# Designs tried in a protein design run: designed miniproteins, single chains. Part 82

Each design is a single chain, and the fold is of that chain. pLDDT is the mean over its residues in the fold that is shown.

## One batch from the design tools (miniprotein)

Design m2860
Fold by ESMFold2-Fast:
Structure m2860 (fold): chain A 96 residues (1-96)
Amino acid sequence: MKIKELLEKIRELLDRLAQTPPGSPEYQALLREIQRLIDEILETAKKELSPEAVNKIVEIVIDLNRKLAQTTDPAEQLRILREAVDEIEKIVDEEM
């Protein structure tokens, strides 16, 4: 599934984000790429997963965006992103 490849790529970028100084141009570039890949996961999910699974992923993405908008702490941002990715992967695994 393309969605599994996207999840693996996001995990790699999250590991890089954890090692990148907050507020650096590199940190901002990684955060933008992670957000882009999460959007691509949602679009891919609409093609590869059931409507029920897609709805669950939409709810995770909405909650993720809400939490990120309220969070300025880089460690908390990373935790929130990792939790969202883990929840999405669980849904994808339940459909396979």
Scores: mean pLDDT 84

Design m2861
Fold by ESMFold2-Fast:
Parts: C-alpha cells; structure tokens; sequence
Structure m2861 (fold): chain A 85 residues (1-85)
C-alpha cells in the first residue's frame, strides 16, 4: 500500500471522529474556523500519542501547514504535556 494512501486513511478516520463531535455540539462545519478545525485534529492525534512530526505531516496533506496552525499545534502539545504530569 502506498504510504500516502495509508496516511490519508488515518486522516479520514480522525476527521470522522471530529465531525461527529462537532455535530453533537450542534456546530456546523462551515461555522468552524480553519484554526479551530486544525486544533481539533491536532488534539485528537496528540491524544493518541502522535508526534509533532506526524501532526505536521497531516497538516501538509490538508494544505494547512501555516505559521498560525503550527503555533496552534505547539500550544496543544504544551497543554497535553501538562496533563501527562
């Protein structure tokens, strides 16, 4: 299996979980800003033990590897590290 397809499948599964969570809260996909969506994806992946490199790779696949999104990822990682203590 191509590495790209394997990563895309993982991403699709994570996006489904995030979409389901947003729908439970009554939030429309179009009402979720780009930053909030990226933060949700990052939190889900980091919660499963994904590294910063893996999260950045996912952002590149989404076309969302921006400075603002990278900053949001770093903040999410710091929040997760505090919980690990």
Amino acid sequence: MERRERIERRLEEKLKKIEEALKKEGIKEEDVDKEGKVKAIAAELLGEGASEEEVLEVLEILGENTEENREAIRRAMKEREELEK
Scores: mean pLDDT 64

Design m2862
Fold by ESMFold2-Fast:
Structure m2862 (fold): chain A 66 residues (1-66)
Amino acid sequence: APQAAVDAALKVAEEFGVSPEEIERLRQEAKTLPPAMVVKRAVNAAIKAGADPAEVSERLAKLLGQ
């Protein structure tokens, strides 16, 4: 489900050190933006916080059962 992907992406962003304030902003954006856009923004926020893109992708895949 698209919502499950958003929830997983926000959890990964939180785990990789995105601030609680930024996570809350992304949750509000999830009410109006397409799920794919919210996932992209959450992943980009994690990368900006210093996460390795490969580790973010691996963690997301694991949370989504892949």
Scores: mean pLDDT 81

Design m2863
Fold by ESMFold2-Fast:
Structure m2863 (fold): chain A 82 residues (1-82)
Amino acid sequence: GLKEVAKLAKKAAEAARKGDKKTALKLADQLLQLGKKNKDNPKVSDLAFQTADSIKTSIDKGDYKDAADAAERGAQLAEKLA
């Protein structure tokens, strides 16, 4: 649920800050899978999908800082909603 979104998003933020594209994209894919598993819970699924998409889009543009910031915001929102 939301606690898992927060954990994955925090790890993705750390990977993005380090410029670790492979790890950041792997964690974004794990967020997508978590969203798919929680389709019946829109608060979990929407946040997981939006966070994953923002990370992937920012990394695709080479904007690792924006990817880290998006992941960190996702983690903070997940913790507030948990």
Scores: mean pLDDT 85

Design m2864
Fold by ESMFold2-Fast:
Structure m2864 (fold): chain A 108 residues (1-108)
Amino acid sequence: HHMDKLLEELKKSLEEGRRDVERLRQAGQDTIASLKERIAEAEKSPDKAAALDQVIREGRAALDGMRANARYAEEKDPELARQVYEEMVSELQKLIDEAEARRKEAEG
């Protein structure tokens, strides 16, 4: 029946939306983990200031991308998107702030 097909397509769309938000959460967590490793590597660099500047620029770009993904996710699952935005944006901002503090120390 045409109506049964429409209901199944709606259910599939809702499930796909939830899976998309969970994928964005995982991708965001992977980005945060990668940025933590890059900060640690920048600290070992012979040019710490330049390495930290690069990490800060990449962190800010990642934050902008995460905010764009959060807006997309809000259209699919507003409750889960809100949680993703609050958790990952807060963690990523904290990492950027830490990198900026280390950059200031590296400058002397």
Scores: mean pLDDT 79

Design m2865
Fold by ESMFold2-Fast:
Structure m2865 (fold): chain A 75 residues (1-75)
Amino acid sequence: SSSARISAIQRAMDAMIRTLQPQFQDQARQLQAQYMSIMQQNPDMDIDNPSTQMQAIQAQMQAIIDQDQQARAAA
């Protein structure tokens, strides 16, 4: 991917993480850092066909989003 595409993904993740409640932001930031590191190390990686490691990070990120949504619904 071009540096512009990587930057766009980073900005999209930043925007999403900022919508999360404060208690979930630090964990989400750690996952973002891991995901961005993998993309920077593998610039030719097809983002539509992510590696098993990237899929695991995506699943962990989704779990945080789900926890945030449940916390908001319970409040």
Scores: mean pLDDT 80

Design m2866
Fold by ESMFold2-Fast:
Structure m2866 (fold): chain A 80 residues (1-80)
Amino acid sequence: SMEKVRELYKEVAEVVLEMEKTGDIKGAVERLLEIAKKYNEPEAAAILQKVLDDPNATREQVLEAAKKALEIVLKKALAS
């Protein structure tokens, strides 16, 4: 559904804007986890939760997890 994709885009854009204001990549990932849960995407939520729970996760691993989770949520929103 294009309407679902637009709503998702707006929510993700808000996360990106907050990240730009705060510089907090971890906080952005936490917000993306909330979005994944809202869209009932357990696979995306699990990917994000795993890196948040790992104290040794690198910044690159956190960003890759966020990218993968976003791709999953966007694909499902488009199919809705």
Scores: mean pLDDT 77

Design m2867
Fold by ESMFold2-Fast:
Structure m2867 (fold): chain A 65 residues (1-65)
Amino acid sequence: SMEKEREIKRLEITIKNLQSQIDKLQALIADPSLSPETKARLQARIDTLKKGIEFLKKRIEELKS
């Protein structure tokens, strides 16, 4: 249905935005001037965002089924 197609497109856009955030955080972690504590917090945020993307991908597959 058009409603499911719109929902899938919204979820795909959200995934793209989350991937962009991960890329930016990964670039920050590569900075040698950051403290180990800050790097650990940024890594935890990346891990949370990755889990979010996995959840959204599962939702898209459910909508396609």
Scores: mean pLDDT 89

Design m2868
Fold by ESMFold2-Fast:
Structure m2868 (fold): chain A 64 residues (1-64)
Amino acid sequence: SMEQHQQIIDNVVREIRSLAQQGVPKEDIEETVDRILKRLETLGYPQSVIDEIRKRAEEVIKES
């Protein structure tokens, strides 16, 4: 399960990096991140997964 959680984190972060590389506005990326996190919370993913995705997404947005 930890390995599956890491795959979900890496996949979501990769999608966010792709949006940033395509020149999607920061506000639109933030909205997309919020929607993804809401969905994962609804599906019962642990808070540690939600927090890690949020942290990495913020790093991507800051670097863009």
Scores: mean pLDDT 85

Design m2869
Fold by ESMFold2-Fast:
Structure m2869 (fold): chain A 62 residues (1-62)
Amino acid sequence: SEEEKASLVTDEQLKALRAFARTGSYEEAAKELGLTPEQVRELVRNALKVIAEHPEALKKLL
């Protein structure tokens, strides 16, 4: 829902964040996800913004 997208990390943002965490590189994460490095950077940035506003979300991702 719209509220879920506003408050929680989306599936795409979560996949990008996990791929970046595993690879340490936007370029490598993009290869795994079939996205551009710019798209991965945007998804990771948005995920980190949600986590900064809702620290409890990070605990659920770990």
Scores: mean pLDDT 73

Design m2870
Fold by ESMFold2-Fast:
Structure m2870 (fold): chain A 64 residues (1-64)
Amino acid sequence: MLIHFDVHGNEITVIEMRPGGSTTTTLVLSPEQLAPAVAELEAQSEKARAEHLAELLARAEELA
């Protein structure tokens, strides 16, 4: 699973990509809420990328 997000003014668009489809959610936030929300999404995106990379590496390191 991959998580991508874009920030446009006070809106954050979050795209979650899963096998079989994707979910897009738009969050409308005040300027005061934007920075903590971005930090949370960056942490979630980093974790999702690490999990995806770990799965690919585990498959690549599998000894036949």
Scores: mean pLDDT 74

Design m2871
Fold by ESMFold2-Fast:
Structure m2871 (fold): chain A 147 residues (1-147)
Amino acid sequence: SAAAQEALKQQIKEKAQAAIQTVQQWTAQVREILDRAIAGLKTLAKRDPSERERAEEAAARLEEAKRALEAATQQAIALLQQGAEDPEKFEEYMAQAQQLVQQATDAVVETLREAGRLVPSGRGGFLAAAQEIQAVTDQALAEINAL
């Protein structure tokens, strides 16, 4: 019926908005974890002259990873907005947005591993940050899949 078709369109729009909110919360949480790691590296660079160059390089790489995360977030939001306007392809756009969230997480986790190679004294902290980011991503993807 026409009423059932309009109800489906409304449900898809609401699911897309909920998924967008989850992606925005995910990005904010990941950025906070990265900001703590960057702050630690900047503190190390000031306190230990022998680690300064490597700590500054690691911080710069994490700041670049934050910019890449912001770009991936905008792309995921754009896909979810397109899905809201194309109900027949909504599930495809949702899957693509979830794939981008996971790919962005993998890239950030890899950058934290590289920071641990540059600054071995910080390796435990970067591993903990990577695990925290993965947990935040797993929760966000579970929330989107529950919609």
Scores: mean pLDDT 92

Design m2872
Fold by ESMFold2-Fast:
Structure m2872 (fold): chain A 80 residues (1-80)
Amino acid sequence: SAKDLLLHKLEILLEKEKNPEVRAALEKLIQAVKDNAPREVILAELDKAIELWKKAYPHLQESAESMEEEFRELIDKIDE
């Protein structure tokens, strides 16, 4: 499912992440997805995680944008 794929990708990202603020935001996003939070809440947690990731890794802006687009598409498919 889209939810399972999203969780798998987020958990891999969390395992590799070393920045504590980005890790905390990813953990909140993962929990919101696991709890079947409203789409608005999941998207808000995604926006926060991406913002913190862009601040931590300003040289990887293109990767951040690709990641955001992929995760938004997966979130959109959860309710299908």
Scores: mean pLDDT 84

Design m2873
Fold by ESMFold2-Fast:
Structure m2873 (fold): chain A 61 residues (1-61)
Amino acid sequence: VDEIEKKVEETKKRIDELVGELLRALADPSTSQEEIDRLTAELQAAHDEYRRLQRELDAAK
């Protein structure tokens, strides 16, 4: 349970970091479309992982 909780917290922090990076990239006109696409893909992957971990945590309760 503690290991899953740690992974949930780590994934949440990663999502927060990626959201901040994506918002900065979108606000910067010098940012390439390739960089935006990469950040968007990483954010999608992090959200998918967060949903899986949350389901595992809920099942462990």
Scores: mean pLDDT 80

Design m2874
Fold by ESMFold2-Fast:
Structure m2874 (fold): chain A 96 residues (1-96)
Amino acid sequence: SSAEKRGEELLELAKKAAESPKEEMPKEKLEELIKKVEELDVPSKEEIIELIKKATKAQYEAAEEFIKKWGIDKEEEKVVTLALITKAAEAIEKEK
């Protein structure tokens, strides 16, 4: 139930981000995030980096909102959250 609610909220935030203007992330912020992922011990590091490179400003803001709401404090979980929101938003766009 808690996991289902978390998943539903992630999908709602991803949908909102997919419907938002496709404004690019500032280059400095993008480079900072990529460097951070490279220094973290996360599974599928290469896939996470590729997803972050494609992330819009709206997707980043959606990830920050999700992280704050669910009290995610681990850096590994924060970058995975951004990657999951970006991947979900891409999947939503493909269904059109």
Scores: mean pLDDT 83

Design m2875
Fold by ESMFold2-Fast:
Structure m2875 (fold): chain A 113 residues (1-113)
Amino acid sequence: MEEKRKEILELLEKAIELLRELIERTREKDPETAKLAEEALKKLEEIKEKLKEGKATPREVRQELAEVQNLVDEVIERARERNDVETLEGAVEVQELVSRGMALAREMEQEEL
């Protein structure tokens, strides 16, 4: 279990870094897409802190990551509409990391039962 928690934390840290880069790149050109990315970033930072403090269950982590995935999906659609390839690539990479985190959290839920 602890190895899976560490892997989730590493995935969250990578997703946070990528979202920060995406926000800096898109803020001036598309403030609305940047705002969605900022909401996703805030949620990921909150999930990371709860996981570090041991205050989040695997189920709670999975549910909160699902909310982040919805926000990132909106960023992807907006980037696609604008033909912003760099923002699209960054958002897709974040989506992959979030999806992997959700899968690990689901495996941890199965092991606790």
Scores: mean pLDDT 85

Design m2876
Fold by ESMFold2-Fast:
Structure m2876 (fold): chain A 70 residues (1-70)
Amino acid sequence: DSVEKGLQALLEGASNNSTGSMIGGSNAWGAAQKSNSEETEQGARDSLRGAMDNDGKKARESGFRAVDSS
């Protein structure tokens, strides 16, 4: 909950693109961590969606072939 609220605040701040933080210490670390997490999450989400949809479809197709073979 608190973490989710923090993430949402960060995303909203990033979307606003009003503050160009100077690279330095905690700010650079926080920005790098957020950017890395956001990109990783986006990639993971996209991969999961593709994998789930593809896996489900392939499973059904393979299942039908097995039944047809029977």
Scores: mean pLDDT 53

Design m2877
Fold by ESMFold2-Fast:
Structure m2877 (fold): chain A 79 residues (1-79)
Amino acid sequence: MDLTELLKQYREALLRGDRDRAEELKKKFIDLYVKKVNESLDAAGVAQDQKDRIIKNVEDGMKVTLKLIELQVQRERER
């Protein structure tokens, strides 16, 4: 499953109120996103110390973004 599909599934789970599924998908999304970023940085020849800093910032940023999406979706009216 790619990042776009995981994000779509995460939003759909939140809209359904399936919190267990949303939490599972959130973890899978962060893990896959970090893995892809790490692979891209490795392929680009980025130094290990720089990779570690970038990966930490990406992980922290994604956790904040997904929590914001969660809070917003929980407050949205059904359509």
Scores: mean pLDDT 78

Design m2878
Fold by ESMFold2-Fast:
Structure m2878 (fold): chain A 70 residues (1-70)
Amino acid sequence: SEELRKKGKELFEKEMLPMVGGDGRGRGRYPAILGRPAEEIRRLLTEGVPGTDMPPLSEEDAEAIVAYLT
């Protein structure tokens, strides 16, 4: 859904971009998220992203971000 992808983009930009883009360098597995299968991205988002201070997201928010990234 385009609406789901738009929500995922807004969530990604608000919740993740400030942590990822701040220094322009990869931390832990952050760069690998963009190239991962949808199920792996979902798990990383719901369990938290290793090597970052990002808390685990709800399944609904994770699905929206997965829809945006894939």
Scores: mean pLDDT 65

Design m2879
Fold by ESMFold2-Fast:
Structure m2879 (fold): chain A 62 residues (1-62)
Amino acid sequence: MEDAIRAVAAALLRIGLELDGASEEEIAAAIASLIPDPEIAAKVVELVRAGESVVAAYEKAL
């Protein structure tokens, strides 16, 4: 379980670097594709929209 959490966090960090200048919708779709739990995915998207970094949002959503 902890290894899966670290893998998702690393993938979110990588996507954050590649999505510089991407639309809000593109960022939300990328987050939803990586997080299989829809409740956690929704919380991460909400926190990112509020100005949190993708990794910080994921840590807060857990």
Scores: mean pLDDT 69

Design m2880
Fold by ESMFold2-Fast:
Structure m2880 (fold): chain A 74 residues (1-74)
Amino acid sequence: MDALREELADEFVEWVKSKYPLSDEKLEELREAIINFDMKKVDEILKDAPPELRREVAVRATSIALRAIGEEIE
């Protein structure tokens, strides 16, 4: 469960890093937000990002949350 969340969070952060320049501190905050499924914090970190990127982030973050929940529900 935690290992899957961390792996999905790491992949997500690397994808965001390739699309939008964030400081290392903000990338770490984003990683923690994804691990905790804190979508409000994800939106806060990326509030100044282009709308297209913010939309794609929301879709990907929701997909990660649903996958992690699905893996935890037997």
Scores: mean pLDDT 75

Design m2881
Fold by ESMFold2-Fast:
Structure m2881 (fold): chain A 83 residues (1-83)
Amino acid sequence: SEASQLLREAWQLVEEEPENLEAVERAAELFVEAGRLLAETDPVAAQILVRELREEAERLEKAGLPEQAAVLRRAVEAIEAAL
């Protein structure tokens, strides 16, 4: 699905370049787009994505990347607003 393609690209950006704020901001845009699509078609998958993004934000914060963590937390808020 389109959401699956967006999620694959977004996770790759966060996994390969977590220290690159612009890459994480791009990933957040893709996560929000995918999350909104999932909120309409598969709300359970959207809730799983929200949980995974919260866990990843906590991981980034513990790794000393608080700005990247804040970007993902804002993406979570945008997805939750669509649920």
Scores: mean pLDDT 90

Design m2882
Fold by ESMFold2-Fast:
Structure m2882 (fold): chain A 56 residues (1-56)
Amino acid sequence: SLQDYIEALKKKIEELEKKIEEVRRKWMNMFSDHVAKKQAELEKLREELEKLREEL
């Protein structure tokens, strides 16, 4: 029974490690997408500011 417990625990560790990798990958992709969208918004504001400066 102790050996069965050790084997079950090893399997749980492997499953958790895999889940952590999957979660990290998803969060990294979501973070990249969010930053890209915010950078696009920033670029639009910079363009608007430059247009206003040219009118001065």
Scores: mean pLDDT 84

Design m2883
Fold by ESMFold2-Fast:
Structure m2883 (fold): chain A 74 residues (1-74)
Amino acid sequence: NAQRIIDYINTATNQTITTRQQAIDAIRQFINNSTDAGIRAVAAALRDMGLTTRDPRTMTRQQVFNIIVRALNS
């Protein structure tokens, strides 16, 4: 559900994103600027959303980004 991911990105980044492309651009910047703890928090949120079954501590930045992009496009 693309809207659910957009709502999450808006909450996490404190922005008012309405389009899929804006969400992809925002999450790319967020991931590039986030600490390892920040990436773990995003991974945990993705697991809570049912988008992954992986342990948040074992996920890479690229895996987190790829899951979000897939969810926005599905």
Scores: mean pLDDT 77

Design m2884
Fold by ESMFold2-Fast:
Structure m2884 (fold): chain A 62 residues (1-62)
Amino acid sequence: AARQARRRAALRTLGERGQLTRAELMRETGVSPAEVTAMLRAGLLAERDGLLLVTPAGAAWL
């Protein structure tokens, strides 16, 4: 419920902005560092040169 809502908000925000750092995403959406790590492990996010991106799998979760 609340965790899934934050996850979807994070994916939507990142999709709209294109790319954000972990700190920027956490500031804008309220996701925890642990939630960012879980989303990376689930393949919903990718990280390149310190920037987070939504994967095709992450976009499909919206």
Scores: mean pLDDT 80

Design m2885
Fold by ESMFold2-Fast:
Structure m2885 (fold): chain A 72 residues (1-72)
Amino acid sequence: SVQALANFFQTVLQDAYPLDQVTLAQFFKFAIQDSQADEATLKAAINYLRDQGKIDLAKEQQLNQALKLALS
């Protein structure tokens, strides 16, 4: 579900260490394999986190770039 994917991203983003684009893209690939999520569902999960105030614009951009990398 969108909420389950959003919770997954929130958990990853709670780490004190900054995650690079390659590491984030790898997590998106795992999420796709585990949840059978398409691009629209993953995009909706990122939007959900932003709407809930759990991520800022910079993190939203980072996640969208990592998603693009994961799908390329």
Scores: mean pLDDT 69

Design m2886
Fold by ESMFold2-Fast:
Structure m2886 (fold): chain A 63 residues (1-63)
Amino acid sequence: GAPQRVANALEPAAQHLDLSVKHLSRLIEKGDETAVSLVGYYAGFPKNASNEEILQAALQALK
């Protein structure tokens, strides 16, 4: 599902931003728009997906 795609996207997204996965995860938990959008891109979310939709999937992946 979407949370699994987010889990698989964390490493390439963190690498893109030159961050650790732990640092990226903290930015996502804070609702950082850049981190959420980039994870959505690598997780294969459609271009019209809201940051809120991506964030909800990401928070489920980080549990």
Scores: mean pLDDT 83

Design m2887
Fold by ESMFold2-Fast:
Structure m2887 (fold): chain A 67 residues (1-67)
Amino acid sequence: KEKIKKLLESLGIKPSDEDVELISKVLSGEIEKAFSTTTALFERAHGLKVDGIFDKEAKEKLKELLS
């Protein structure tokens, strides 16, 4: 939970305890399948290795698209 709060604060977001708990559940895998599926679709759409993990290649591709 502390790492999630630090991450959001580093992005200039002041999360509520409820927001931190929800994000913690996502990261702990309660809805990880949805996030993994979305990541895999992104990877497939952009010709990256489809593993459902938001790795360095996926991060660089997202940065390219946002530029």
Scores: mean pLDDT 66

Design m2888
Fold by ESMFold2-Fast:
Structure m2888 (fold): chain A 85 residues (1-85)
Amino acid sequence: MEALEELIKELEELLKKEKNPLKQEVIQTILESVKNAKEDGADAKLVLENLKKGLKDALKEEKNPEVQEALKEVLKIVEEILKKL
């Protein structure tokens, strides 16, 4: 499976299980960004590495615990996919 396709599927599964509306919004925003990058034919490894950096930077600035939890869950998925590349 292509790395971006795997990430999209993992994020869609995470979104289906999530009951918190704020966490759903965070996951949905990231999912749309990844889908757009895939449609534009972006390099999967570069997209994943940039997303990892962006998520880590966002976590340093975020003060809301629920948003922090959502960002950490997405970051874990991104890091697991990157380990396979």
Scores: mean pLDDT 86

Design m2889
Fold by ESMFold2-Fast:
Parts: sequence; C-alpha cells; structure tokens
Structure m2889 (fold): chain A 96 residues (1-96)
Amino acid sequence: VKEETEEVKKRAEKLVEEAKKGTAEEMAKKASELIAEANYFIGKGPEYIEAAEVALEAAKEIVEIFIEKTSEEEAKAAEEKIERLKALVDELKKAK
C-alpha cells in the first residue's frame, strides 16, 4: 500500500512534467491514464485511497494546463471524471 502510493507519486510527478512539455493530445492521454489509475485504486479498496488521491491531483494539474490549449470538450470530460472520483474518495475516507 505505502510502496504503491510512493510509486504512483513518482509516476504522477513525471507525467506532469512531461505534459508541460508535450502537445495537447499527449496531455489529454496522460490525464486519462492518471484518471484510469485512480479509478483502479478506488476499486481496490480503502487502503489505496492515498494512491488514488495522488493520481487525481496530478490528472487535475494536467487538465488545468491543457484546457487553455485543447478541445474544451475533452478537458471538460476529464474534469468531470476527476470531480466524481474525488467525491468517491471523500466518501471512502468518511467510511473508514
């Protein structure tokens, strides 16, 4: 659990840095990968909430960067998924 959170943090930091230097299309792809990873950890259970939060925060940062440079529709879809998963994380924290 703790090791997985640390791995996600390292990967998230790297993806954010790469996104800042990439195209809007690459940014959208990286954000989607982080959203998928967060959803995976949420599905694994309450012990992985911290890993899911790290992935969601990184995805949100990437979306904020490319929303100014890419399709409004793609940015909006990613933002909605992030907000929904953040709400699920908050519920899991309260159930803990």
Scores: mean pLDDT 73

Design m2890
Fold by ESMFold2-Fast:
Structure m2890 (fold): chain A 71 residues (1-71)
Amino acid sequence: SESDQQSLQLMAQGTEAYQQGDYEKAAQLYEQAAQLSQDPGLKSGALENLSIAYEKLGDTQKAKELQQQSK
């Protein structure tokens, strides 16, 4: 779907931001990817990556909540 294609592009951009150490930008992009995902697998992947980004930001509680949502 168009939404899933946009989600995949946002996931790629989020991963690029993460690799650059911009965890706030990575979290924003992964959150947008999760919101646009129609496919459950894509949404799960986006939420897992978002959880990892929040761990890097020091928000352990938010990371745990997102990890549970990804399952």
Scores: mean pLDDT 89

Design m2891
Fold by ESMFold2-Fast:
Structure m2891 (fold): chain A 90 residues (1-90)
Amino acid sequence: VRERRREAIMKTMKVTEEDIEYALEVVKRALELVKQEKFEEAKKLLEEAAEKFKEKSPELAKLFKSMAEAVKEPKEDALRFLEAVIRMLE
């Protein structure tokens, strides 16, 4: 059930539904940048998101930091990681 999963994530990461929607938008944008092999732009976007959440949700900030470290060659591995995060947040 989507509602139960979202509630669990919000409790674990101490974030609102708006924060989850913002996080999804950022990850989807990073995914599109990785598809275009713009790894530096994707990494920068994810690092900026990590900074935004570092005080409100250290757990979400760590997740963004991990994604930033993962957005490198090979492209296929980076895409799989970002797609897994999107599935987790949806």
Scores: mean pLDDT 77

Design m2892
Fold by ESMFold2-Fast:
Structure m2892 (fold): chain A 58 residues (1-58)
Amino acid sequence: GKVKVTNLDTGQVRTSVYSLEELLELAKSTPGVKIEVSPDGKSITVDDGVFTYRFEEL
């Protein structure tokens, strides 16, 4: 499904065609990234050291 991507520092919003699971796997493979998964598994928060992004399933 579509995933909403929000840059929490700039307020920029975009839509990704990748699944939340695919985005989580990509984030986990990226060095230096901090990842938090919501308790319901429907969103992830990713901090790459420059910006914090929220990925939410639509």
Scores: mean pLDDT 82

Design m2893
Fold by ESMFold2-Fast:
Structure m2893 (fold): chain A 70 residues (1-70)
Amino acid sequence: ELPPWALPPEERDLSKYKGEEVDISEYLAALPERRPVTLSDGTTYPSEAEADYAIAKSKGELAIRSFGEA
């Protein structure tokens, strides 16, 4: 019963898929410390949602470079 943010990034993804039998949306919504994402422009966002928004704004000029701060 560990919160998903207490797990390493790789385990967070596994926890998401494992939660398909239960309400995984609660896990995603309850991430206070979301995994940071670095885009190809070198900008690091505190969450995947914010990075995705920036990618949409750039109309494909930006892409995910890495997960987590470098």
Scores: mean pLDDT 58

Design m2894
Fold by ESMFold2-Fast:
Structure m2894 (fold): chain A 83 residues (1-83)
Amino acid sequence: MDELAELALRLGREGVRDARLGRELYEKGLETGNAVTYAAGGILMSGGAVSGELAVRLGKEAGDEEAIRLGEEALRISGGKLA
């Protein structure tokens, strides 16, 4: 496998995981009034968005459609709800 494609796939997978966990923490922090949980969720969603953007960029360079899809998903999760 191309090293660039593998890196893009890993960034996409991690971006989706961080975006999902971040959103869950952000929502739970808002629901419970826990500022630390809310802030941690925002930070993880931001990290997921960065990883997602990089996955799209590197995925396009490598021609890896799965990396692009994962990156786009991470961006949707991170930006589409609370961030």
Scores: mean pLDDT 82

Design m2895
Fold by ESMFold2-Fast:
Order: structure tokens, then sequence, then C-alpha cells
Structure m2895 (fold): chain A 95 residues (1-95)
């Protein structure tokens, strides 16, 4: 069924759809990791908004989850961004 492919795409390709030109992001990861982090943070917030609103969560619950994602990014400053992003998307999907 198409459902299994959709679940895989939501985890990996929703982030690509939110980020403008992933090729540029990969280049920026070498030169400006703070800028890359800001792009990732914005993308994760957008993914969270889409998932949480479909589940009928309140704006307050969405804001609290966004704060938890920001904390996750801060706690994992030393990890490669792609790994942190995969972990954050997995947490959003658990909602």
Amino acid sequence: HMEEKREKAKGAWELKDVLPDNTNLLELLSDDKEFARELVRQALHNVLDRYAKRKGLSEEEIAEMKKRLDDLLEQNKDKPLPEVVREAIAEIKKM
C-alpha cells in the first residue's frame, strides 16, 4: 500500500520541502553552522505546525512542543544536524 511510502516521505522529504534548496544548506553547514541551525529550527517548527494542527492540538500545545524542539537543538549542538533533524521529526511523528 501507498501508506508505508507516505510515512517514509513525511519523515525525510517534508523537511526538504520546507527548506529552500537543500544543496545550499549542505554548503552552509561547512561555513556557518549557526545559520544552518536557524534554517533547521524554522523547518522543524513548520513540520511540527503541520502535524500538530492535523491532530487538533491547541496553539499553546504547539508552542510548548516548539520550545522542546529548540531545547533538543541546543542539547545536541555537537551532533551532526541531519541526525538531530531525524530525531526531532521522529518525536513530532509520535504525537
Scores: mean pLDDT 65

